# Designed miniproteins, single chains, continued (2): the designs that were tried, part 10

Each design is a single chain, and the fold is of that chain. pLDDT is the mean over its residues in the fold that is shown.

## One batch from the design tools (miniprotein)

Design m4317
Fold by ESMFold2-Fast:
Structure m4317 (fold): chain A 85 residues (1-85)
Amino acid sequence: MSVEEVRELALEVARLLAEGLALAARGEDVSELRARLLELTARLAEGLAELPEEVRREILEEAEREAARLLAELLEAAGLEAPEI
């Protein structure tokens, strides 16, 4: 798996995770999405294991930022507040 493929996979996992969390917050069924996330997360873990640590960190940081941004947007659209620490 190339760096580009791992990056694309990480962004896909981030989007599905954000969507799943937003759906769960609305009380919607996430069974199908959860199964897909499990499969993609396993492949992402394999791809990340083949990359240098600094490249893994960059990809994960980008994916985490994308997931956080999408989750905030989806929660805001649903009229829910972002969680506080």
Scores: mean pLDDT 78

Design m4318
Fold by ESMFold2-Fast:
Structure m4318 (fold): chain A 109 residues (1-109)
Amino acid sequence: LLEEVRELLDEQIELLDELIKFYEEKIKDPFERETQIAMLRIEKSVIELFKERTLEKTPLETIAQDLESASEHYKSKAKEIEPYNPELAKRLLELAERYRELAKRLREA
């Protein structure tokens, strides 16, 4: 169960790298581009720290709540990105759905 959480966190990290590349290539305003990239890099670092250092110590209910929040966040991000990169938007939606399902399973464990 926690191994499945780690696998999805790894996919999230990969998708964050692709989002960073998307903003580097598509955002014309330098301030907006650099600000969004900086926020995504911070998010990536937080997820890496969670996976490596705190996941094993975190209550399952808390993990489930965090995954549900991430699911809603990535659904919103997918809608924003869809007009510019529908393939990346689809992958964000797939991650969001998998997080929602895993959160349910964590509560049932």
Scores: mean pLDDT 85

Design m4319
Fold by ESMFold2-Fast:
Structure m4319 (fold): chain A 87 residues (1-87)
Amino acid sequence: IEELLKRLEELIRRALEAAKAGNAEEATRLLEEIREVQAKLAEAIESEDGSIAKPLAEEFEERNRELLFELHKAMREIGVPSPPAVD
């Protein structure tokens, strides 16, 4: 779980750097990887004991909410919507 949290933070940071550099294509691709890591992290949290899972989920929401907010803000500034378009 800690390893997944670190990986998620690294991906968000890389996506934010790409967005700030105007590399919308790379930022969008990294957003897809972020969502995959979020899914794995959620599954890992559900597999933990409840006394461990809850504080880890709270830490996950706290850290990722702030980082994702900054990322989505940067994506909006370059004209890319937060979720990818479906068809």
Scores: mean pLDDT 68

Design m4320
Fold by ESMFold2-Fast:
Structure m4320 (fold): chain A 71 residues (1-71)
Amino acid sequence: SSITSRVVGAILSVIGALLDGNREEAAKIARDTLRSLGQPEAADRVEALIKAGAPLSEITRVIFEAGDAAE
């Protein structure tokens, strides 16, 4: 689905930004993607998690769960 493709693309982009040490860009990618999917609460939560340095497993879980809620 288009939502699944956007979620997977966002996760890969977030991972890339985090590997580059660009936490602000990772937070922006995740936030903007989830807001565009109509998931503003999940967007705020994932931005906070990324800025707090949460584990990648928790960050990706929140993004996947928000994508499922958007379908």
Scores: mean pLDDT 84

Design m4321
Fold by ESMFold2-Fast:
Structure m4321 (fold): chain A 93 residues (1-93)
Amino acid sequence: VPEELKKKVKEAVEKAKKKAREKAEEAGLSEEEIKTVEVLAEIAFYTGLDHTLELMDHLGVSERIKKIVEEVYNEMSEEDKKAVEEFRKLRSS
C-alpha cells in the first residue's frame, strides 16, 4: 500500500473517530459507549459499513450506537471515501 494512501486513510479514520465521539456525546452515551462507537467507526472505515453492521449485530450493540456509526460513515467526504475504498482494494489484493 502506498505511504501517501496510508496517511490519507489514517487522517480519515481520526476525523471519523472525532465525529463519532461528538455524536455519541450529543446522544448522551456513557464514556464506555463513546469508546465503543469510536472503535466501530474505525472498523467501518477500514473494512466497510456492511461488514461493521454484521459485526455490531453479532456483538449485540445498541441501535443508538449502530445509527451513529452509520451516520459517521455516510458523512465521509468524497475524497476520504475514495481513499478508504482504494486502501481496501489494495489490502484485498
Scores: mean pLDDT 80

Design m4322
Fold by ESMFold2-Fast:
Structure m4322 (fold): chain A 68 residues (1-68)
Amino acid sequence: SEALKLGKEALKLGKEAYETGDLEVGRKALKLASQGMLLGRQAGDDEAVELASLGAEYAGRGIQKALA
């Protein structure tokens, strides 16, 4: 599903942002996570929502560390 693909990509980029502190990667991860969560909720795809949410968490923490 599209939601699952977005969730997986969001988690991948979110983890990268957390490891590297790359603000651009983090912002992209947050955008994909928002899209994945929206589509996942509409489709009832709990796995997609969970992966997207984790991606957003990693990206948010990465951005926070980069700005601190």
Scores: mean pLDDT 86

Design m4323
Fold by ESMFold2-Fast:
Parts: sequence; C-alpha cells; structure tokens
Structure m4323 (fold): chain A 96 residues (1-96)
Amino acid sequence: DILDELKVVLELATKWLISETTDEEFKEKVKEMVKEVIEYIKKNPEISLDEVEKFIKEKFEKLIEETTDEEEKKKAEELLKGLLSYIKYLKKLLES
C-alpha cells in the first residue's frame, strides 16, 4: 500500500530530523506535525497523493515559518524537498 509506505517514510524522516537537533521545542513541533499528517492519512484512506502532498507542504511550511534557528530551518526545508520528491516518485509508479 503506497500510503502505508509513505507513513513509514514520514516516521523515519521524523526520527532523522529529531536526531539532528538538541532543541526540545523543535523536536516536539516536528513530532506533533508528523502526527497530524499520519492521522490525516488514517482518517482519509481514499485520499489522493496530490492531497497528501498539499497537506505535507502546508504543515512543513508552517513549521519552517515558526522556526528561528537557521540550521533547523535548512534541515526542515531539505526534508520537505526530499518528501516532495518521494511523493512525485510514488505518483509516477501509480500512473505507470
């Protein structure tokens, strides 16, 4: 299941981002954001990858806007780019 694979990747990406910082406030914001994304997918099992991509982008853009540390901001932006690239890959697999 493509959505189940995306959830696993989101959880692994979250663990990576959290391991890259000692900022407990940033860690909690990241955990809460990813929890919202995973729960949104769980509540909407028929959701399209386009809708998931939009939701992830909106949540990450909010996190980036609320982050004042430049290194944490950069890491969150890099992770968002990676996730968007992965979703684009999943879309191609479904359309092939």
Scores: mean pLDDT 81

Design m4324
Fold by ESMFold2-Fast:
Structure m4324 (fold): chain A 87 residues (1-87)
Amino acid sequence: SAALRAAIGAQLLALLPLLEQALRSPDPKVRAVAIGYLRTAIELARELGLDDALAKLEDLVADLARQDPALYAQLLAAEPWYGSGEL
């Protein structure tokens, strides 16, 4: 359903500020949980063709790569295709 896809996209976009805050948390447990959510959100956005949500999630990944390379490496280990700018 196009309406259901739009609703899921809107929910993902609404959660982005909270996810961004969680990724920047000083608590490593909070950051690890946030990586799990980020991975799931990217998979869902890609599978459902949620282009706006996917673009915003990609912006968060780019920010993560710049600000926290160790946490970015955790994302890449779970999603080995992510960060491959070589294609």
Scores: mean pLDDT 77

Design m4325
Fold by ESMFold2-Fast:
Structure m4325 (fold): chain A 106 residues (1-106)
Amino acid sequence: SMEQIEQEIKELQLTLGEIGVKKIDEGDYSGSVIAMATFGIPALTEEGRYEDAARVEIILGQSFLDQGLPKAIDVFQRALENAEKAGNKELVEEAQKLLKQAQEKQ
């Protein structure tokens, strides 16, 4: 059923998100690690792991910003929202700074 498929996708998203976050914490910023962590964002946010989601979104947004891609703005907006939900003032300030830089560059 569609509900069973959705549940399996959520479980996969959480697993890959947790692996990606762990690898980022270990200093691995490879594209495959960022991709795994990014795929996990919906599951991380559903589980209330807003700080992990914000950190991943900052890394993803920075990659898009470095490439000159306008989608960096949307990613940093989500990072800011998740950083605020996490109550992490340092992540809020970083996300605000990066959002402003992305808006000024585009």
Scores: mean pLDDT 88

Design m4326
Fold by ESMFold2-Fast:
Structure m4326 (fold): chain A 78 residues (1-78)
Amino acid sequence: SALDDDEVQRSMVEDLIRKIEENQDREYNLALAQAALDRLATMKRDAEVEVKLNTPENKESRRMTAREFVEKVLKTYE
């Protein structure tokens, strides 16, 4: 099914996002963010993922689109 392909890509994007969240290396995180963008470009639907925010206001898990998270990472490392 075409939907099964999107689920596989979503799982891979979720794994890349988790690695970005767990790692502090700028160059590695930029490479992971680019890989996630490349995966998202092949998907028919945007992936929504749960991300952990490490701020005093937002220490809880928050849902956002994978694209929004990746764009935020890229902007942070500009």
Scores: mean pLDDT 65

Design m4327
Fold by ESMFold2-Fast:
Structure m4327 (fold): chain A 118 residues (1-118)
Amino acid sequence: MLDPLEEARRRTGNDALIPKEQLLKAAKEAGEKTGNKVLEHIARAVAESHPSDTITVAEALGLVISAAYALYQMGVSKEEALEFARAFLEALRKYIPEVTDEDVEAGLELAEKAIDAV
């Protein structure tokens, strides 16, 4: 099984700290953009479950990868799971200046890799 947090850390190495509140805003926007109430609920649950008031960008990417993979395992299509991952990553970049275009690309590649590994 792919370890999303470890893979994100290896791929980007971005340890910039981000406030949990910005992560929650990104998760909410991703859920709203997908138009799926189940996706909105899962996005919020992933963000709210994080135990710290701040997280690293690499940890945030790992959460996006984990959420996309979990959605796929729950019967959401690969296309819908990746659409959610893209929306979440784009929202992170919108609210969090420390998230780079390279981080977004890496997150999408790792989300697809996680889904394809099964």
Scores: mean pLDDT 74

Design m4328
Fold by ESMFold2-Fast:
Structure m4328 (fold): chain A 100 residues (1-100)
Amino acid sequence: KEEFIARYLADQAERLAEEAEKLSQVSNPEAAKHLRIAADHLRRAAESLRQGNFEEAAKHFRIAADHLEKAAELSTDPEVREKARFLAEQARYLAEQAEK
């Protein structure tokens, strides 16, 4: 059961990282910087999950969520701002799942 959960969460983390990278390409430079940092932490969370380290993954998800919220705050585009906030909510949800 835990092996399937780790794989599922890792796949979701990779998907969120890809979405953050795509969003960084259409964002202003300051927001884009935080979106790229978030993507890096989401990929680190995925790697930690593949190694069975749920505690480390949860920490990376929370750091990613903080950077996604920062990107939303710094974004000059309302659409980018809303998408960044949605990604932050998803990252926090994944952190909660990793902590269980």
Scores: mean pLDDT 88

Design m4329
Fold by ESMFold2-Fast:
Structure m4329 (fold): chain A 117 residues (1-117)
Amino acid sequence: SARALAVGVAGQFVVISEDERVREAAAELAEAIARSEDPVEAVRTLFDAVIAAVEPLDPALAERLRVQQEKLLAMIESEVLNVEDVVETGQLLREALEVLGPERFAEVLREAARRIR
């Protein structure tokens, strides 16, 4: 289902970091997406928040995240899993975590979770 794929995307945030704050924020995000009325818009909201936080620090990474966002949204809408896109997402999220640092990254994930409905 589209919801299961969206929750799976949020699950990637849990595995990219050993920082407990990032893991807790990612778990809250996954729960918010699981309860969302529109899982596609939930994932869009998540990536918009990460992109907005990254853009002032690394515009090139922000652009790469935008391209990946479109691929993920298409995957969720079509319900066709692409393993390559999942791996690429994990790599980009690790780069975003490195740019923002764990504290700021966790704050961004919690803010995204609060905006998801």
Scores: mean pLDDT 81

Design m4330
Fold by ESMFold2-Fast:
Structure m4330 (fold): chain A 87 residues (1-87)
Amino acid sequence: SEKKRLLQQSVSLLSAAAINASGTWFNAKIAKTQADIDAAKADADSALKNGDKAVELANKASKEEGEEMEKLREKIKAEVDKALASL
C-alpha cells in the first residue's frame, strides 16, 4: 500500500539520520581543528534534515505516524545537540 511505502521510506530516512548523528558524535570526539568542527556540524545538519524528511513522510501516511516519528526525531536532535555541546 502507499501508506506502507511512505512509512518504509520514513524509517529509512530516520536510520540515515541516526547514522549522521553517530558521525556527529565521533567527529566531535576527535575534533582538534576548525575543519574538524565544521565536519561535525555538517554531519549534524544532515542528521536533522534526514530526521525532518522522515517526519514529513510519516505525516503523509497519517497524523499519528507523524507524531510518533517526531518523537524519534527529537531523540536524534537531543543526541546531536549533546555532541555539538562537547565542542
Scores: mean pLDDT 89

Design m4331
Fold by ESMFold2-Fast:
Order: C-alpha cells, then sequence, then structure tokens
Structure m4331 (fold): chain A 73 residues (1-73)
C-alpha cells in the first residue's frame, strides 16, 4: 500500500525530537477533536500499517502511539 509506505518513510525521515513533538501535538489536540468513529478507526489502521513498515524504532513507536490516540478520538 503506497500510503502506508509513504507514511513510514516520512516518519523514518524525522528526528526523535520531531517524532516526540508530533505525538505531543496530537495529545494536545485530542481533547478538542470531534471525529467520526469510522474516520478515527481508518486513521488508526493507516498509522498501524505504516508502523509495521517503519525502519526506525522511534518512528515505529511514534506511529503506534499516534494510532492509539487516533482510535481514542
Amino acid sequence: SELFERLAAFADSLSDEELAAAVAAARAELPVLEVDPAVAAAQAELLRGAAALARRPAARAALLELADLAAAA
């Protein structure tokens, strides 16, 4: 899946600081997001699929944390 590959490659291109900042931003946004459950589930599956393809442990961890946050929205 091209989208999973692109997301994984993008996450692998980020520094550990940039990955931590992205997760922190998602956590801060979560309390004000009103998201359709089907969209939230689709986003979580996209992020989990990208995590499986990511090469860097920090990128995998960030994508999985973002997937958990997306599923909770």
Scores: mean pLDDT 79

Design m4332
Fold by ESMFold2-Fast:
Structure m4332 (fold): chain A 69 residues (1-69)
Amino acid sequence: TIDDITINGYNTGIDTMTTVMIDNNTNGINFPDFTDHYNTIVTGYTDVINYYNGIMTGMGYDPPVVPPI
C-alpha cells in the first residue's frame, strides 16, 4: 500500500543515513577525532528518530527499526 511504501522508504532512509554517519566517522574524513562534532550529530539524529517514532506510534505503526550508532 501507499502507507507501506512510505514506511519502507522512511526505514531505508534511516538505515542509509546511519551507515553514512558511521562510515564518515570511521574513515575520519569529515570528523577526525572530533568527539563534540560527532556527539552533536548523534544527538540530532537521536532527536529526529525519537520525534518520528512518536509520530509512527501515534499512527498505530510499530516504531522504525533503528540500528545503534
Scores: mean pLDDT 59

Design m4333
Fold by ESMFold2-Fast:
Structure m4333 (fold): chain A 75 residues (1-75)
Amino acid sequence: SAEELREIAARIKEYYENTIQELLDKRGLPHTRENIAALNSEVNEDQRALAKAFGLPEGEVTVADLVAAVEEALG
């Protein structure tokens, strides 16, 4: 849905603006190995979902392509 894509885009923007530790702090989560691994997995899944929604091929996607897709989804 459009709402789900906007939520994904908003999270990806937070990933660019914050460290993993800062994101865990914002969520009230301890800096454990499990939480760090889970957040890294979330980042990868969100980036893949956004790229797929905009028809970007996974193996050929650049950071600039993802940034443009985030701006499009939020604008």
Scores: mean pLDDT 77

Design m4334
Fold by ESMFold2-Fast:
Structure m4334 (fold): chain A 94 residues (1-94)
Amino acid sequence: MLSPGEQLLMERIKKLLREALEKGELKKEDLEEVRKAAAELGLPVSEDPFETAARTLLAVIEGRVDPEEFARLLSPELVRKLEKITGIDLGNPA
């Protein structure tokens, strides 16, 4: 169960991801890539791709998921996009 502060942070991440998609800074395929990474990490997958992505990024922020393990499941371009959109340090794999 999420605390009020965690819920607020999750809603902010969801808003940033939606705005990025609307601006063409993020694609639907990028959200599908995050969904696959979440499933591989054993994290809950929602029918809402923004919910899934926000929950996954929150798990990384909270230290429940290693940022490097998450980043390894994504393309380097997507890691950079997520860092730019959300301000989260994902360890930018070489």
Scores: mean pLDDT 79

Design m4335
Fold by ESMFold2-Fast:
Structure m4335 (fold): chain A 76 residues (1-76)
Amino acid sequence: SKEVEELKKRGEEIIAQLKADNDAFIAETKARLDELGLPAEQRAKELATLNQMKADILASAEKYYEKKIKEVEEKL
């Protein structure tokens, strides 16, 4: 029980940090693309691609913690 709660808290902290890091990265990338004066359509396409890649990484991390929590629960 306590180990599961600690793992959940750690997972939530890591996921929250990944979300914050993703938001910062996308904001910085958008600023760089805006500074370069690229066409709006090209900027939107690149941001959409990066958002999707970051979402996939986040989903993988969420599944990793889901699996680890389940493994610990099965040992109880």
Scores: mean pLDDT 83

Design m4336
Fold by ESMFold2-Fast:
Structure m4336 (fold): chain A 94 residues (1-94)
Amino acid sequence: SANVERALELISKVVDEKTLRLLRSLIEIALRSSPEGRLVALATMVSTLLQLGVPEEVVREIVELLLSEVEDPAERERGRRVVDQLIAQARAAA
């Protein structure tokens, strides 16, 4: 998928090779998972990027590219809400 490739390209600019390999594997597993499994994978990825100090704008761009692979609009909105909560928690912890 062009959107998944673009997301991985953006991730590659902000994380090391080891983290990139872990996140690539997580995305590949997520694409074959249930909706619940996809949400857990998305939350894990976003938490990892935020802990590494990746800017919120870059995290949101990566999320939107990955959510474009999700056919259900309701699942996309659940994903966005989870990301909003994780960003708010990261800001409160800083």
Scores: mean pLDDT 87

Design m4337
Fold by ESMFold2-Fast:
Structure m4337 (fold): chain A 77 residues (1-77)
Amino acid sequence: SMVAEAARLAAETGLSVMAAYAAVASLRHQLDKDPNASSEEVAAAAREAALAMGLSEEEAQRTGDVARRLALELGLP
């Protein structure tokens, strides 16, 4: 489940579970919308999602950085 995936990511990165969920959900959503999405587009979407969820600017930035890393690991440009 996405919740279990977010919990694992949070443990690995030090993000809150909510921030990790935003990263995972944004990556999936961007790839569903545009399979050619860049890692920067995924990072921007994850940061925006984290801010929309009420997370701090600092945590939102870290969420975006983690989402970028995940996108690059999947082979996105």
Scores: mean pLDDT 86

Design m4338
Fold by ESMFold2-Fast:
Structure m4338 (fold): chain A 83 residues (1-83)
Amino acid sequence: LELSAENMIRLAQQLADEGIALIKDPEKFEEGVALNGLAVSGLRSGARYFAKKDKEMAEKLEAALKEIQARLDSAIAAAKAAQ
């Protein structure tokens, strides 16, 4: 399997960055939330997949998930405060 945990984290971070940029645009808010949701969902699935196979890899994916979720929560709060 070509997709490593590092590649999964990198792709999720790219999706989250794009989504956060969209959240700053009131017309694109829902699209930005959806992209961040996709990133979080991908990391969550990866962490579950590796939970019994490689605990260290699962922990790295879980840590990235928490970081992206915190960034999303912060971006949503900032966008709502600006309205």
Scores: mean pLDDT 80

Design m4339
Fold by ESMFold2-Fast:
Structure m4339 (fold): chain A 55 residues (1-55)
Amino acid sequence: MMSEEERERKLANLRAALESESTEADKQLILDVARHDNADDPALVAGAEALYAEL
């Protein structure tokens, strides 16, 4: 993705989704979906992985 605004919005949505789940399996599923949906943007995938590691 090219815009910081779009990336911020997607990462905020991912953060909210990860925070809504308490189990490791559910968080891993959310990360897997994020990787699949954003496979064309490795920078966003890296951001999602960083959020998963943080949460």
Scores: mean pLDDT 76

Design m4340
Fold by ESMFold2-Fast:
Formats: sequence, C-alpha cells, structure tokens
Structure m4340 (fold): chain A 58 residues (1-58)
Amino acid sequence: MLKIEEKETADGVKEVSITTEENITITYREDPADPERTQRSREAALKALNEELEKIKK
C-alpha cells in the first residue's frame, strides 16, 4: 500500500513523501514559486522510487 504524506513548511512549500509497501520512502519538494525546481525534484524522486522498486521486483 502506498502512503502519501504532505507536510507544509514555512513559505508555503510542501514536502511530499511517498512510502511503498516495501517501506521505501521518497521525498520531493513542491514549491509553487519555483515550478522548474519542483518538476526536477519530482522527476528525480520518482526515478529513484522506480529504480528501487525494480530492484525488489527484479
């Protein structure tokens, strides 16, 4: 089961954490004032998550 946690930090930035059934947690930052950085952080986190899932599933 995927668990998604959102934490609002100072200045309206959100930290989004995704935890998989295998207890792999990936965190990325959503900053509405910096969509380019947000996109890169999200893509990097999702790639890392997918790589870890591929290792487990083989």
Scores: mean pLDDT 75

Design m4341
Fold by ESMFold2-Fast:
Structure m4341 (fold): chain A 88 residues (1-88)
Amino acid sequence: DNARIKELSNKVLSGSATKEEAVELLRLLGFPSRIPPDLKAAAEMVPEKDEKEGLKTLVDAYLNGTESSVDMKTAFAALRFLEKARLK
């Protein structure tokens, strides 16, 4: 739900989230629990500086019901940031 997405995104963005909280946020944002190799390779091409902003943009889109308008580059940036948080 929106309240949980907001809570978890704040923790992930501040670096205070547990691995379990990062996995929960991935699930709530519609990402698979295990990232397919092709999607992982595409995400790895995203510059590190854009990863955090990608997550912010995707979270805002979900909270506003506009997730269908998010471009693939932004989705890959969000995925890469969350994957790093999950594997930390």
Scores: mean pLDDT 72

Design m4342
Fold by ESMFold2-Fast:
Structure m4342 (fold): chain A 92 residues (1-92)
Amino acid sequence: MKLANARGAVQVAAGDTKATVTATATATRDATYVLETKSVELAAATKGEFKAEKSVKTEYAKAGEDVTLDTTITGTAETDGVVVATVSATEL
């Protein structure tokens, strides 16, 4: 079993109440991968309160193909900035 972590980022504007962050990992072997949202973090100088809707997705990929997971974030952006999601990709 091999664990890979991926990060995605999305720009937000002050007053935004919802965002979707797409995290992409590149498959290292031909396998079925379980992708799971691990955490959501506001980038430095971004202010707001957000809650991640944790997502889980199972996807088959060949070595060198990208696997992606969308994480929905709901809350309020107080400033323009960036939200980052960390996703784990685990081989079945």
Scores: mean pLDDT 78

Design m4343
Fold by ESMFold2-Fast:
Structure m4343 (fold): chain A 121 residues (1-121)
Amino acid sequence: SSEVARLLELVEELQEALEEFNQKAEETINAIRSGTVTQEQIDELQQAAKELLEEAERVAETPLGEKARELKELVQQALEYILKAAQDPSKAGQYINKARELLKRAQELAEEIAEAARALA
C-alpha cells in the first residue's frame, strides 16, 4: 500500500541520518580523545543530530511513534554526553563511555524500527 511504502521510505531516511550521525559522533569522540576536537566538528555533529531528530520525528507520526520517540531521547542524551566530554577533558572518558552505550542502544532501536516497518508490509 502507499502507506506502507511511505513508512519504509521514512525508516530508510531515518537509517541514513543515523549512519551519518554515528560516523560524525565517532570522529568527534576520537578527536576529543586525541585533544584535537574543533568547533567545526562539534557544529557538524550538532547539525547531523538535528537532521536525525527531524527524521525520527517523521517516524514518530506513524504506528512506530513510541520507538521513534525513544530513539530521539537516546540521540539527544548521546549528543549531550559528547558535548560534555569536549568541555571537560578530566571526565571525558566517563562521558564518552555513556555516549557510546546510548549510541549502541540507538542503533539497536533503529534496527527494531526497520524490522517492525517490514512486518507491517
Scores: mean pLDDT 90

Design m4344
Fold by ESMFold2-Fast:
Structure m4344 (fold): chain A 75 residues (1-75)
Amino acid sequence: MREELLKKAKEVLREEAKVLGLPLPSEEKIEELAERLVEAYLAGLRGEISREEFYQEQERVVKELIEASKEVEKK
């Protein structure tokens, strides 16, 4: 279910920030990034995107997580 996937995606993003030693960005930003991961995953299941496109979206989400965390550190 989408809600379970969203919860899991949020947990993964929080753990990724922790592993990288970065401060957590806003809950709003975490939810935005988690929703993007879930949408990409569901699009992959529907055959709308390739495995490569899914991995590219994961890389973009992680990059945006890092940038958002850097903004928190600077402010």
Scores: mean pLDDT 80

Design m4345
Fold by ESMFold2-Fast:
Structure m4345 (fold): chain A 59 residues (1-59)
Amino acid sequence: MDEERARELIDRIAENVLEATPQQIADALGLARRTDRETYDRLVREMGEKLEEARRKAE
């Protein structure tokens, strides 16, 4: 449940990365922290990759 919610929020942030707020990023990390350590590390890596790709395309 929390993993799926974190993924959904990460995808929404990536879709509109230029309008993303620090609060939205904090909320996604908060959901990821409620999973286990391995899932958390994976979600943080996936978020970083998706946000970097989205920012590259927005330039």
Scores: mean pLDDT 75

Design m4346
Fold by ESMFold2-Fast:
Structure m4346 (fold): chain A 75 residues (1-75)
Amino acid sequence: GEKLTLKVLEKLSGSEFKVELQDGKVGTAVAVNDNGKPAWAVKVGDTTIGVLTPLTPEELEVGLEVTGEVVSVKK
């Protein structure tokens, strides 16, 4: 799958972070469960652009740049 790199800008809650994508778009990463695995749904506005696996809430902090694999959310 494609890799997505994002930069953590702000901690909104224990399960939600404001993030900046490589193309400069600002979105939100929200902790989700993907088939029993820890994952992050990356949203820009109301659109989910991908799910990053595996990332735990404990691994995300403000100023951190993280890279994950994008899995297709479209059937």
Scores: mean pLDDT 68

Design m4347
Fold by ESMFold2-Fast:
Structure m4347 (fold): chain A 95 residues (1-95)
Amino acid sequence: TPYEKKQKKLKEIAEESEKKLEEILNKNPSVSDEDKEFLLRMIRDIVELADNPTVRRRLRDALLDYVKTEYPEIYDEFKKLLDELDDKIDEVLKE
């Protein structure tokens, strides 16, 4: 069904985005193991909020502020990842 197709695409987007974030984090040993787990969980939470764009974007902005402050060395790559994630979610929802 169209609903099942959207849910499958959202799951695939979450898994792909988590993998990309893991690659960024593995190259940056300055990020603590606790924060690695936190950031990966937040990617899942953003995808779970697909149907609530106002709350999803608020969460995204809070995460970007956190990373900009604590891990400025990954900020540009992390921002690009979250921007691409938002675009992919919006594309799925427009189908």
Scores: mean pLDDT 86

Design m4348
Fold by ESMFold2-Fast:
Structure m4348 (fold): chain A 91 residues (1-91)
Amino acid sequence: MEEKEIEEKKKKLEEELKEVERKIEEVLEEEKALIEELGAESAAEADEIIAKLPEEKKRELLERQIELGVRMIDLAVKKTVIEIELKKLEK
């Protein structure tokens, strides 16, 4: 494979990694906003507040937490795949 093709692939993967990192920051900001919306100072305090809410409200908030968690797992997997591909191009 030409060195130019390897360099172009590396640049594309680095751009994809930067985009994934930006999306991770977005999810973290949404998690922070949820904690602040609950009047909590930490994720642990937010969990305690949610546990004490009426069942309907608890379900809504748990669904929001699950959605954020699933998005974070998906982004973490994508980041890991890109990092593995970048590592293969360096050898």
Scores: mean pLDDT 81

Design m4349
Fold by ESMFold2-Fast:
Structure m4349 (fold): chain A 81 residues (1-81)
Amino acid sequence: SAADELARRLIEELERRTRALVDSGAYSPEEVEAAARRLAEEAVARVEADPSATEDTILWTRGEAHGVLGAGVAAARARAA
């Protein structure tokens, strides 16, 4: 569906933006967590607002966004060590 394609693109963008925050080295793990959480919430909200979005699409997007957030925070902590 259109919402499934939107969700996939938004998660790819979330991954890129979160990785850029970590790779910049300019942010603490706490700052990366706050920024990535905001980006994740924005991505989920955009999918939820799509009238073609199913519960499965929304749940998938939430799960993927949570995974990206967790991976980004872990990477930022490793970089800060």
Scores: mean pLDDT 88

Design m4350
Fold by ESMFold2-Fast:
Structure m4350 (fold): chain A 77 residues (1-77)
Amino acid sequence: MDPAVIERKKKIEEKIEEARELVEKNKSKEKEKIEKLIEEAREYVEQSLTVPGAVRTLELLDKAEKLAEEAVELAKK
């Protein structure tokens, strides 16, 4: 696997964990919305594992990272 793919996947997984922790600690009113973003991010990560080609894999990981970052930002509020 491309090192860039491995690093991006790890970063996305870390952001998902951060969002989950923040939801629980901050008692977020948008828990349902945040969980949906986490689920969509996981779906893109799973898809990235099954597609051929590094370019397409990185594109899916980019989408997953954006969703995970959005979940973290919502969980902070």
Scores: mean pLDDT 78

